Designed miniproteins, single chains, continued (5). Designs and how they scored, part 26

Each design is a single chain, and the fold is of that chain. pLDDT is the mean over its residues in the fold that is shown.

## One batch from the design tools (miniprotein)

Design m16931
Fold by ESMFold2-Fast:
Structure m16931 (fold): chain A 73 residues (1-73)
Amino acid sequence: EKIAELLREYREARRSGAPQDVLDELIAKYREEVKKWNEELLKEYESAKTPEDIKKLGDKAYERLRRIREALR
Protein backbone atom coordinates (compact mmCIF):
# COMPACT_ATOMS: atom_id res chain seq x y z
CA GLU A 1 0.00 0.00 0.00
CA LYS A 2 1.80 3.12 -1.33
CA ILE A 3 0.67 5.62 1.30
CA ALA A 4 1.61 3.26 4.15
CA GLU A 5 5.00 2.52 2.53
CA LEU A 6 5.80 6.24 2.30
CA LEU A 7 4.78 6.78 5.95
CA ARG A 8 7.02 3.87 7.04
CA GLU A 9 9.95 5.23 4.98
CA TYR A 10 9.46 8.66 6.57
CA ARG A 11 9.42 7.22 10.12
CA GLU A 12 12.55 5.15 9.42
CA ALA A 13 14.33 8.16 7.87
CA ARG A 14 13.45 10.31 10.93
CA ARG A 15 14.74 7.60 13.29
CA SER A 16 18.01 7.25 11.35
CA GLY A 17 18.62 11.03 11.36
CA ALA A 18 18.26 11.52 7.60
CA PRO A 19 18.86 15.08 6.25
CA GLN A 20 15.88 17.45 6.04
CA ASP A 21 15.90 17.42 2.22
CA VAL A 22 15.35 13.64 2.24
CA LEU A 23 12.49 14.05 4.75
CA ASP A 24 10.96 16.84 2.64
CA GLU A 25 11.09 14.64 -0.49
CA LEU A 26 9.32 11.78 1.32
CA ILE A 27 6.64 14.19 2.60
CA ALA A 28 6.17 15.54 -0.95
CA LYS A 29 5.67 11.98 -2.31
CA TYR A 30 3.20 11.23 0.50
CA ARG A 31 1.23 14.41 -0.27
CA GLU A 32 1.14 13.51 -3.98
CA GLU A 33 -0.30 10.03 -3.25
CA VAL A 34 -2.92 11.51 -0.89
CA LYS A 35 -3.82 14.10 -3.57
CA LYS A 36 -4.32 11.34 -6.16
CA TRP A 37 -6.61 9.46 -3.76
CA ASN A 38 -8.61 12.63 -3.02
CA GLU A 39 -9.00 13.30 -6.77
CA GLU A 40 -10.25 9.72 -7.31
CA LEU A 41 -12.76 10.05 -4.45
CA LEU A 42 -13.99 13.43 -5.74
CA LYS A 43 -14.48 12.01 -9.25
CA GLU A 44 -16.45 9.03 -7.85
CA TYR A 45 -18.49 11.38 -5.64
CA GLU A 46 -19.40 13.56 -8.65
CA SER A 47 -20.53 10.39 -10.47
CA ALA A 48 -22.73 9.24 -7.53
CA LYS A 49 -26.43 9.42 -8.44
CA THR A 50 -28.12 7.73 -5.46
CA PRO A 51 -27.69 7.56 -1.65
CA GLU A 52 -26.60 3.93 -2.15
CA ASP A 53 -23.76 5.04 -4.46
CA ILE A 54 -22.58 7.52 -1.81
CA LYS A 55 -22.69 4.79 0.88
CA LYS A 56 -20.62 2.44 -1.31
CA LEU A 57 -18.08 5.22 -1.88
CA GLY A 58 -17.81 5.79 1.89
CA ASP A 59 -17.41 2.04 2.54
CA LYS A 60 -14.67 1.83 -0.11
CA ALA A 61 -12.78 4.79 1.41
CA TYR A 62 -13.06 3.28 4.90
CA GLU A 63 -11.77 -0.09 3.63
CA ARG A 64 -8.68 1.61 2.14
CA LEU A 65 -8.01 3.44 5.44
CA ARG A 66 -8.26 0.08 7.24
CA ARG A 67 -5.70 -1.45 4.83
CA ILE A 68 -3.34 1.50 5.41
CA ARG A 69 -3.61 0.93 9.18
CA GLU A 70 -2.91 -2.81 8.76
CA ALA A 71 0.10 -2.15 6.48
CA LEU A 72 1.60 0.20 9.11
CA ARG A 73 1.59 -2.55 11.80
Scores: mean pLDDT 79

Design m16934
Fold by ESMFold2-Fast:
Structure m16934 (fold): chain A 67 residues (1-67)
Amino acid sequence: SMAEREALLAEAEELFREGLRLYEEGRYEEALEKFNEAARLYEEAGDLESAAEASVYAIKAAVELRI
């Protein structure tokens, strides 16, 4: 439904913004979790472009955790 899609997008956007804040703070493990959650919700909402973007940021956070 439209309401369900809107709710998923709103939650994904909030999680993505939180992930960006955590990433800027150097909190990469927490940022990774938020980006992965955002990507999942964007995918469920059918926003594949935003899901791909969130996934790229998740990869960036994961790389930081190893070095």
Scores: mean pLDDT 89

Design m16935
Fold by ESMFold2-Fast:
Structure m16935 (fold): chain A 62 residues (1-62)
Amino acid sequence: DSIKEELIKHVKENGKKYGVSEEEIELLIKLAEDAAELIKTKEQLDEAKKNIDAKLKELSKK
């Protein structure tokens, strides 16, 4: 599943970039896997990545 793999990669790479804990990264990966089932277009994938980035930035501030 290309969408699922792309989202998981995005969470792992940007989670490390923003200094998010491994536990939070694992939780976000599980959420991204579930969300991937609902993503049907490139635009939805890009929006999901944007939402993940916002969440990772929020978690990095704690």
Scores: mean pLDDT 78

Design m16936
Fold by ESMFold2-Fast:
Structure m16936 (fold): chain A 112 residues (1-112)
Amino acid sequence: NLEEKAATLADLLVRQAFSDLVKRHLEPLTPEERKAAAKIDAQVAALLEKYNNEVMAKYLAKAEAEIARLEARIDAIVARHPDDRAALLKELQALRDELDAWIAEVAKEVNK
C-alpha cells in the first residue's frame, strides 16, 4: 500500500529530526543510537528512491511542516531552561508525547 509507505516515511523523517534536535542539546550519540540512526537514514533513502508521486509528496509536506513545528518548540524549550536540565527533559518528554499523537493521527488517515 503506497499510502502506508508514505506514512512510514513521514513517521521516520519526523522521528529522525526530533532525535537529532534533542541530541544537539543533551549529549553525543552512543554506538547503539548511531546504528539506529543509520538504519533510519537508509530506510528513508530507499523509500525516497523507490517512490516519486503525489501521495509521497503529500506526506513529505506533512513531515516537513511537523519538523518545522518541533524545531521551533525545541528552541523555545531550550531557551526557557538554560540551567534546569530536569525541567528541560520534562518538557522534551511532553513534546515527544505530542509527536507520538501526531504519528498516530497520520496512521489513522492511511486506514480510512
Scores: mean pLDDT 74

Design m16937
Fold by ESMFold2-Fast:
Structure m16937 (fold): chain A 61 residues (1-61)
Amino acid sequence: ELDREVLTALGLIYLAIANLDEKKGDVEGALESYRKALELFRQAGDEEGAKFVEERIEKLK
């Protein structure tokens, strides 16, 4: 199994990808990457990270 720290790091990577997709106007790509980051933060037990990503998804829809 992956360590929680590794899962959190992967979540941050997908969050960064989603931010880049947002900047280039790729809303669909951003949502896919945010959903992946959300799953990883939830698996890591990072409730703050998960909530942050949920709020971003809600704003984009």
Scores: mean pLDDT 82

Design m16938
Fold by ESMFold2-Fast:
Structure m16938 (fold): chain A 61 residues (1-61)
Amino acid sequence: MEEKAREAVLKLLNTEPSQRDAVAQQLKAELGPNAAELVRKVLDKLGLPKETRDRIVALFE
C-alpha cells in the first residue's frame, strides 16, 4: 500500500495542475478509504512545504 501511495504522489507531482483533481479522484479509488492518510505520510517523508502537502492531501479528502 505505501508503494502505491508513493507512486500516486509522484504521478500527481508530474501532472498538470488542471488535471490533478481528476487524477486524484482515480488514485483515491485505487488507494481506498485511507488514501488521504497514506498520501500525507508519503509527502511528509519527501519534505515538501506544508502548504504544498496540505493542498495535495485535500485532493484525497
Scores: mean pLDDT 77

Design m16939
Fold by ESMFold2-Fast:
Structure m16939 (fold): chain A 96 residues (1-96)
Amino acid sequence: AAEKAAELRKRAEELEKEAERLEERAKELEEKGLKEAAELYRKAAELYRKAAELYRKAAELYEAGDLEAAEKAIFEAEVEEGLAEFYEAIAKILEK
């Protein structure tokens, strides 16, 4: 449904904004000499951007009627998002 495509695009936009916040945090930590935490936040940001791209692809596939390919893209997006959350959690431990 068109509503599902809109929901996926909104999720992608939210993940892009999260990636920007993590990149800014990484810059702050690098200035403080916390390079390992900064690198992990940058890795998390990269993974959130990949998840956002996959959610946008899923939205396009839903609009095209390719539900199987859309579900696969959502699954791949969820995996990338989970990995991003994992790296972000480790970065938070290392900055303390």
Scores: mean pLDDT 89

Design m16940
Fold by ESMFold2-Fast:
Structure m16940 (fold): chain A 87 residues (1-87)
Amino acid sequence: SRASQLFQQMQQAALQGDLDTAIQYLYQGSLIVTDGDQQQADSLVQNVTPYVQQASQASRQGDMGTAQQYLRQAQLTLSRSVSDYRS
């Protein structure tokens, strides 16, 4: 629940074009879903960050459709990485 809220805040920040804030929320949420495992959290952030960067860039250019597509990819990547860690 708290991690889900942080990932929602990540998406909101990315849609506002605030990449630094989005990555901070991504990192905080990643630490929660990995039970504080720094290496697993770093891997999760590395896998998701490219999509968040592309979403933030698209948002800054006013391309909200492209931003939403990249956030969808970020969500899918995040879900797969969390599933792999918890499996």
Scores: mean pLDDT 84

Design m16941
Fold by ESMFold2-Fast:
Structure m16941 (fold): chain A 82 residues (1-82)
Amino acid sequence: PLTREDLRYAGALVIAANSDQADPVAELTRVPGIDEALARRLLAFLDALGERARFASRAQLLEIPGLDEARLRAIRDYYLGE
């Protein structure tokens, strides 16, 4: 079962991917610790899951190469104001 925290992290990533649809890679690289390579991997992960991306658990997100707890928190803090 998904926790509220899981939904928060997944939600922040979905918001991030939709914040600038003209250049979502450049938008994601504005987050501290996110480079272009990681931004492209995040977008590919979200695209692969489609509608299911909003239900990804923290454990699933941490399976993305280059995404660690600190970077995941940075994305959440940047897009959710925490």
Scores: mean pLDDT 78

Design m16942
Fold by ESMFold2-Fast:
Structure m16942 (fold): chain A 98 residues (1-98)
Amino acid sequence: EVKLTVSPREMTAKVGDTVTVTVTVSGLDPSKSYTLVCKLYKDGKLLDEKEFKVKNGDTVTCSFTLPDEPGTYTVVAKLYDENGNLLVTRTATVTVLP
């Protein structure tokens, strides 16, 4: 079973801060390479995107610098196979204060 873990799942930050989530992948075929995409969203709008090549047991650090706009942001981690098929999605919520 493919498993994607995001930590922390909830965080509070201020405008202009850099927020970091740690993503761990497990249950993958150890002979294959996968793509992990970390996306930062606000109100359904994609603000930033980072892409990593990952293998079974990898831990990746996804960091985003927040814009000067308070509100609720979402960090979305998506794991894709070598053919571009989406396998798993996990989310973390960032509450951004002025």
Scores: mean pLDDT 87

Design m16943
Fold by ESMFold2-Fast:
Structure m16943 (fold): chain A 72 residues (1-72)
Amino acid sequence: MEAQRKELEEALERMERSARRLLEEGAPVTVLQVGLHEAEELLKEAEKLNMPELVERARRLIEELRQALATR
């Protein structure tokens, strides 16, 4: 259980770093859409594992990606 939580936290942190780089580089809409889908999957896993801190982080990441898609 604890190992699964750590894996999810590390996966979310990697995704946050990747998304920041993609947004800075002006990545195409298709790449941002893939990132959004991955962030949504991480949100579902965080909810299943009852990790409110990761749920909040995943929701924030989803919001940032959706905002970027809306402004391009």
Scores: mean pLDDT 81

Design m16944
Fold by ESMFold2-Fast:
Structure m16944 (fold): chain A 57 residues (1-57)
Amino acid sequence: DEEAQRRHLEELRRQGLLETVKELHLKGYSNKEIADKLGMKGKSGTVSKMLKEAGLE
């Protein structure tokens, strides 16, 4: 099903994004710097939420 495939791709993209966010956080980048590097300029709050969900904040 196309909807199921879309949700699966969104989940994979989310997992990959979370992995990158975690790596940048461990390297000492701020939430704002991580957001800017990932093309999420102005979404430092989203980065913060992702880190909290991963147990890093």
Scores: mean pLDDT 75

Design m16945
Fold by ESMFold2-Fast:
Structure m16945 (fold): chain A 83 residues (1-83)
Amino acid sequence: NAEELFKKGQEALKKGDLQKAIELYTEAIKLAGPENAELWENLGEAYLRAGDYQKAIEYYTKALELDPSNKVALVNLSAAKAA
């Protein structure tokens, strides 16, 4: 299910396996649908850490569209834009 894929993605991200985290979060979004701000935030973080700043900007922007109060996404969006 989407929750299990999300948790596995978080574990991969914590271990620094950025490509595995991206894969797992992408599959979680396919199952859960596009309305989960936390999934977009975590995809943004994985891409930011991978150095793909354009993808990070895209996905943090999606997270903020769903949850404008997300301070973590806002700060990291600013970091991605500055890189």
Scores: mean pLDDT 85

Design m16946
Fold by ESMFold2-Fast:
Structure m16946 (fold): chain A 59 residues (1-59)
Amino acid sequence: GLHHQLKLLEEKIKQLEEELERLRAKIRAGGGISDLADALAVIGDLMDLEFQKKKLEEQ
């Protein structure tokens, strides 16, 4: 059902937010361009999942 799909999206969003925090910590510790690129990719994935969540909430 829609509620179950929303819960799975929320869990995925939380996991990606935690991954983004790890990448931010690496960047602050002197991480390279590759870590920044990875962080941008995670941000893109988060935006996509948030969009999917909003679409499900509108139904």
Scores: mean pLDDT 82

Design m16947
Fold by ESMFold2-Fast:
Structure m16947 (fold): chain A 100 residues (1-100)
Amino acid sequence: MGTTRDAEEAKKHLEEAIKYLEEAIEAAEKGDVEKARELARKALDKVAEAAHAAPDFETETRLTMIGMGISIALRLEDREELIESLRWNKKKLEEVLKEL
């Protein structure tokens, strides 16, 4: 409905999102919280692109929920809470990628 479903395109965007979250976690661990938030915003954009290309409604829903999780993480002021939230969302994206 309205969006062209392409598992290969979804996979590419998902791999990019995971890479941005990995870089965001590393930046936050090094104390660069602003860079971490910038990278997490880039990951959020890639999760949205992956959701639009998702091969089925279940995958689209899972990616949309993970995107909401990243959006919540971006509002966290505590560095440790930000790192924990980004790690959890990265793990959830990796689980989706394994099923594509």
Scores: mean pLDDT 85

Design m16948
Fold by ESMFold2-Fast:
Structure m16948 (fold): chain A 66 residues (1-66)
Amino acid sequence: SLEELVEEAVEELSKKPIFRDVDPEELRRELRREAEAFRRGFRLEGEEGERRALRLAVLALEIDLR
């Protein structure tokens, strides 16, 4: 599920220096929100669609921090 993919991503991203000062709960909330927005906006369905939406959300957050 998208929820499980978000949880896994938060665990990995929290280990990276760029996200060190980001609250893990806030990171999780933002990642979930962005992933749902991409999934809905681009009509990304199924497991592959959920993975694509999450990848886009991660990229958007990394760009915002740069």
Scores: mean pLDDT 80

Design m16949
Fold by ESMFold2-Fast:
Order: sequence, then structure tokens, then C-alpha cells
Structure m16949 (fold): chain A 81 residues (1-81)
Amino acid sequence: MIEELQKKAREAVEKHGLADLAPLVEEMVKKIYEALKTDKTKAANLSVAMAIYLIGEGLERGKVDEAAKAAREFIKLVDEM
């Protein structure tokens, strides 16, 4: 299960031109998945932090629309956990 979630997170950032962030989003998905078992607030905070980070990277790179799509897909993925 977690490997498929990490793969989907990687694909979300790769298809929107943020492939260099793939290792970070894979690790974050793992942390969120583990946090969901004991602390839903921690999981939610990690999810929001990652979405904000992706938007910030998009702004820095001039790829705000792509980063917003990646962040939206990431949040959708977490909601499906």
C-alpha cells in the first residue's frame, strides 16, 4: 500500500515538472501514512506543510500553476489514505 502511495506522489510532482522534489514527497507520504495511525492532527499538519512547500517551490521556479496542480493531487492522495 505505502509503496503505491509513494509512487503516486512521485508521479504527481514529476508530471508537473517538479521531479527533483520526488524523494521529498515520497518521504513525506510515508511520514503522513505513519502519523495517520496515531495522530490525525500531525498527519494534517504535515500534509498542509508539504502543499505550502510545493506552492513556494512553484513560485520560486515560475511554475505556480504546475505546483498548485501537484499540491492539489498530493492533498487528494492524502485524503484517500
Scores: mean pLDDT 85

Design m16950
Fold by ESMFold2-Fast:
Structure m16950 (fold): chain A 55 residues (1-55)
Amino acid sequence: PEALLEGVRRVVETMPPEEALDVLDSAIRYAKKHGLPDEFIEELERLKEEVRKRL
């Protein structure tokens, strides 16, 4: 799911941190619901932590 990860990263870079966190929460929920690889979910969670640090 590299294309999805790239899409999320691009959106997060262009959005305010608060909106980026909401998008990342939705992406993590989607990934868990659809059984995407644990590595992908971990990368989304890492990206979320990076966004939180910018607040």
Scores: mean pLDDT 77

Design m16952
Fold by ESMFold2-Fast:
Structure m16952 (fold): chain A 55 residues (1-55)
Amino acid sequence: ERIVITDLSKASEEEIIEAFRALARELGRRRGLSDEQIEKLAEHAARIAREFLAK
């Protein structure tokens, strides 16, 4: 599914976290990482996004 980033400032926290996961998966896939490594990267990116959104 195509990711279109139109306005992240209006996105919900869930949408931002999912965008980070999707970007991490795409980056890992383009770099030739294994599915396991891609999943770990996506989970790590989602966790970082969640930490920054928590105040």
Scores: mean pLDDT 74

Design m16953
Fold by ESMFold2-Fast:
Structure m16953 (fold): chain A 76 residues (1-76)
Amino acid sequence: SSLEELKNKIKEYLKKAKELLENEREGAIEELERIIEEMRKLLELAKKTAPPKVIELIEKALKELEKILKELKEKK
């Protein structure tokens, strides 16, 4: 289902973001900013066609990704 596909994509992005935070500092900020930009584009598309639950899942994922980005930036 499209909801399961979205949940899997969100899990992949969150896993990548956590890996960047823990293991990959060089270029980590730029990579995470790219992931966030992709999620923002997905959110804009979802707002036009998707049910509220789908929009909510993307918004929650964006908040988590932005939190990880802030943690990366604050370490310096």
Scores: mean pLDDT 78

Design m16954
Fold by ESMFold2-Fast:
Structure m16954 (fold): chain A 45 residues (1-45)
Amino acid sequence: SDIAKEIDKLLKEANEKIEQTTDPEEAGRIVDEALRKIEELRRKA
């Protein structure tokens, strides 16, 4: 598994969602969700 590419993909997806939202709470949830998934991937490495 190419973990670096998976992390980059998650960051790009989160960034795109943040750019499309005007809700600070939703932006916070997007960031938290991405960070959680990144940590999960790093733990599997």
Scores: mean pLDDT 80

Design m16955
Fold by ESMFold2-Fast:
Structure m16955 (fold): chain A 56 residues (1-56)
Amino acid sequence: MVEERIREAEKQTKENIEEVERLMRENGYSEEEIKHAVEAAKRHGEERIRKVREEG
């Protein structure tokens, strides 16, 4: 179902954002750099969700 696939994609996007934040903080990146990376990850996730919605 489209609904289930969208929820799965949203969950994966959230988990990816959390992992990016954690890894960047562990490697000493600045808050500003982390913010930019998180925003890029959010946009990537939104695009993925859009494609799932269009395909199902």
Scores: mean pLDDT 80

Design m16957
Fold by ESMFold2-Fast:
Structure m16957 (fold): chain A 57 residues (1-57)
Amino acid sequence: TRETLERLAEHLRTFRDPTANRAADRILAAKSLREAAELLGTSVGALTETMRQLGLT
């Protein structure tokens, strides 16, 4: 969901790293989980599993 994507973006921003910041910006620009996965070069399943492992579900 949008809320889960915002939590993931916040997590990435804590690294204070340019690559992580770009990933966070792309996630926040995404209108859906599928679009976020495509912008990050991964699959919806892989992104969902990553969020689950981070406790962001």
Scores: mean pLDDT 73

Design m16958
Fold by ESMFold2-Fast:
Structure m16958 (fold): chain A 68 residues (1-68)
Amino acid sequence: SKEELELMARHLILEVERLGKKYNMPKEKVDEYIEKVRAILEEGLKTGDFVAAAERMAELYRELKKDL
């Protein structure tokens, strides 16, 4: 659902900020991940393809974990 996708995006942004601080990730890299989350959310809201958007957020989270 739209509400679940918005909540997922909010949670992922908080995780990016938390992990970025914990692992001393450069601010530019933290900002890049946050912008990617927002872009995925906006695309999901425009297309209504919440499943694809959620899958892209999961992929972004895996990418984030590799960068730590």
Scores: mean pLDDT 87

Design m16959
Fold by ESMFold2-Fast:
Order: C-alpha cells, then sequence, then structure tokens
Structure m16959 (fold): chain A 90 residues (1-90)
C-alpha cells in the first residue's frame, strides 16, 4: 500500500512538471487528471497490480511526450521502480 501510494504521488508530481514545460497544455492536463484518477482509485480499494500497470503506461507516455531531460530522467527512474514493484507483487 504505502509504496504504491508513494509511486503514484511521484507520478502525479512528474505529470505536474510535464504540464509546466509542455507546449501541448491540453495533453499535459490529461496526464495530470489520469494520475489523480489513479490516486483516487487507490483510496477506493482498486487492485494494486492493475493500478501499477496503468501507472507504468502513464509514466512511459510522460517520457515519450516530454522534451525536458530532467523530466525524462525522473520518468525513467519511476518506470524502473514501478517495474520492480510489479515483479515483487506478481
Amino acid sequence: MEKVKELLERLLELAKKTLEVSEDITRAIGLVLRAIGLLIDLELGADEIELLEEALELAKEIKELTKDEEVKEEAEKLIKEIEELLEELK
């Protein structure tokens, strides 16, 4: 639980950073809303594996869309940590 919440909160912060540096504000807002949705789903008792798989896809989209190197590096680190946690839970 706590580790999943930590990763989802980091994903939301990363999505917010993407919004600050993005030329496509509409798409960036969509990423932030998706991250918020994952945190809400966690509070409502959604399956942690399904949440992490959705978080992984969102983190990959952030990495592909961003032109900011710091955001890309943070996304790569988050992707690795989500993949590692998924392996532990499966």
Scores: mean pLDDT 83

Design m16960
Fold by ESMFold2-Fast:
Structure m16960 (fold): chain A 55 residues (1-55)
Amino acid sequence: PPLKPIVLSPEEAAAGQALIDAGLRAPSAAQRRALAKELGVSVGTVNRALRKAGL
């Protein structure tokens, strides 16, 4: 679509920042699951943060 609103929820922003801090690029399913558990969010939130961050 021509318009792609890039609005991150606090959980998505936290997941994106944690991925940057960990130096993770293209994390595995297990890494995404571990990060979601540590942040107290769903794996879907981590996946959305990765997509929005271009990772």
Scores: mean pLDDT 65

Design m16961
Fold by ESMFold2-Fast:
Structure m16961 (fold): chain A 66 residues (1-66)
Amino acid sequence: SAEELIAKGEELGREAARAEREGDLETAIKLYEEAARLFAQSGTEYGQTLAALARRERDRLVARAA
């Protein structure tokens, strides 16, 4: 369901934030990418908003890792 996809995406987002705090930028980037995919797959406007935010976090970390 859309609700399950959003919940899983939010969990991955929390894991990504933890990985970033631990200095594991590669893992954080991958987790934000997967979160964005799940949010987009929800097919909801709320999910699209969360996907955009997750992609922004991914892009920020990619720039930092370079």
Scores: mean pLDDT 89

Design m16962
Fold by ESMFold2-Fast:
Parts: sequence; C-alpha cells; structure tokens
Structure m16962 (fold): chain A 85 residues (1-85)
Amino acid sequence: MELRYIPEAIRLLTEKGVVTLEPGEAYSSPELRELARRLAELGAAVLLVHSERGWVAGALVDASLPGEVKARIAELLREMNALLR
C-alpha cells in the first residue's frame, strides 16, 4: 500500500509509536471495512501502519475540513484502532 502523507497525520502516527509503514490487508473484518467506509464518506483516506505495537490507523484529510468533521474522523479512528488491537 502506497499512501501520501499530511504532516499532521505523520505527527499523530509518530506520537502513537509508529515507526514504519508496511503493506498489508488489515480490512479483513466487516467492522473495519464499515469504519473505513464511514471515514471515506467524511472525506478521509485511511492510513494503516504496522509498528512494534501492532497495527495503527490514521487518516489523510483536507486541511480546510471543519473542526467538527475532524473530531468525528478522530472518533472513528479511535474505534478502528481499538479493533486493530
């Protein structure tokens, strides 16, 4: 999986202890696919990164996105990260 990064997403992933990006099929469960679909509806592209602590999810978003939409994206990412553990 090759993805473009926004500095905000990289910083967030780094703060969660993410050190590498590895290609993989993390969308194996219906619950993960549904969360990814909801994130895409909000205008987010999901980043999945493998770290020493396992898989973590982040998002690539438009910088002009409203704060309430960014907050909703963050909540869905939290749900996705809970399922990846």
Scores: mean pLDDT 61

Design m16963
Fold by ESMFold2-Fast:
Structure m16963 (fold): chain A 100 residues (1-100)
Amino acid sequence: SDEMRKKNKFTAIKHAVKLLADTFRSRGIRSRDQLNDVLSGPVSDPDSTRVRVAVSTLDNLLSPDVRDRVIDIIIDGSRRGDYDGGIKKAVKIGKDHIKS
């Protein structure tokens, strides 16, 4: 059903946002440039793999503009030291804007 598909996509967004926020917290990522450094990292860096998987999930489910807003919300949360608030806001924006 459409409701089941939406629930599964919501779970994927929540997981991707949490992976990004947890990595941002552990590595002190506070900017797009720092995120891009991790994204371009070697396959031997598990954080680089985690971030690539999370961004890929968002790219598959959200438009580029919404993906960028979700990432910016997580970065803002990291800058403010409010990781849980960042996760909550990012998940809401992602959920509200899933591709049809």
Scores: mean pLDDT 85

Design m16964
Fold by ESMFold2-Fast:
Structure m16964 (fold): chain A 90 residues (1-90)
Amino acid sequence: SLADQLIAALETIAKILPEDVRKKVQSIIDRLREAKAAGLTVEQIAELTLSGLDELVKWAEENYDEKTVRLVRYAAEALKGHIENLLKLS
């Protein structure tokens, strides 16, 4: 499912991030697991993920150095592109 693919991608990204950024990514993963269990649509799961990624980037910009922010932005943009491609195929 889309939720399982996004959870796997987020877990992979979390492994290369600092501990407190990883905790923020884990919060997004937990919300996606709850959304999947609640039977939310592909579109709702995509919107939840995109919103969570935007919040993560904003939080990183307020709390981290430029290098960490760039890494978080690149990871978020890669996932956004993947979500947009999956939505076009749905």
Scores: mean pLDDT 81

Design m16965
Fold by ESMFold2-Fast:
Formats: structure tokens, sequence, C-alpha cells
Structure m16965 (fold): chain A 73 residues (1-73)
């Protein structure tokens, strides 16, 4: 189960990297795959593990947004 959590975080990191490279299509596909893993965790794991995994995914996405905003501020 923790392996699924780790994989969701890895997919979020790859999505962020693809977005930074300008590959929006790949970013969206990887983000979708991360979402699918989060849904599987929700079905099969405790709320605590889901929350932790979601927080990590959102943190990665939020950091990318803040970096872009900082560059133009």
Amino acid sequence: MEELSKKAVELAEEAAKAGAEGDVEKMLELAKEADKLLEEIREKASEELLKETREKVFSIMLERKEEVEKAIE
C-alpha cells in the first residue's frame, strides 16, 4: 500500500517536470495517473495514508505554481 503512495508522489514529480519542460499533454496524463492511484489508495487504505499522499502531491504542484509566480513578480 505504501508503494502505491510512493508511486503517486513519483508521478506528481514527473508531471511537474513535464510541465516545466512545456509538455502540457504529458503533464496532464501523468497527473491523471497519479489521481487514479490516489483513488485506489482511498478504496484500499486508511484515510490517514490518503491524506498524507494527497498533501505530498499538492505540495509538489503548489511549489511549481509558486516558482512561476515568483519569476514574474
Scores: mean pLDDT 72

Design m16966
Fold by ESMFold2-Fast:
Structure m16966 (fold): chain A 60 residues (1-60)
Amino acid sequence: MDAQREAAERLIKIGEEYEKQGKYELAAKWYFLAAKAYERAGDLEEAEKARKKGEELLKK
């Protein structure tokens, strides 16, 4: 589980970098990948947060 959680955290950081660059569609893609990694790790609340963040970015 820790390895999957660490992978999800790395995907979040990539999404944050694209978000800082204003590349919201790319950032959303990485947040959705992080959500899948959190879901596979059993972290359903973190997966939901990452998914909602991706959806929020697509509204821009």
Scores: mean pLDDT 82

Design m16967
Fold by ESMFold2-Fast:
Structure m16967 (fold): chain A 60 residues (1-60)
Amino acid sequence: VAAAARAAAQTLRDHGYLESAERFEKVADTGDLDALKELAEQLEGLPRSTARAVIRAVEE
């Protein structure tokens, strides 16, 4: 979870979603998958798609 969430934060930062990136960094620091699922429900656009991709990768 932590490594995937950290990679997601980097992707969001590269696309200019700095505040969303900070939220993903907190998930990376805690390893809290439930917090990541909540972000996927609350966010939209690229941040949501990124959260869903991380969840899919962790579930596999």
Scores: mean pLDDT 75

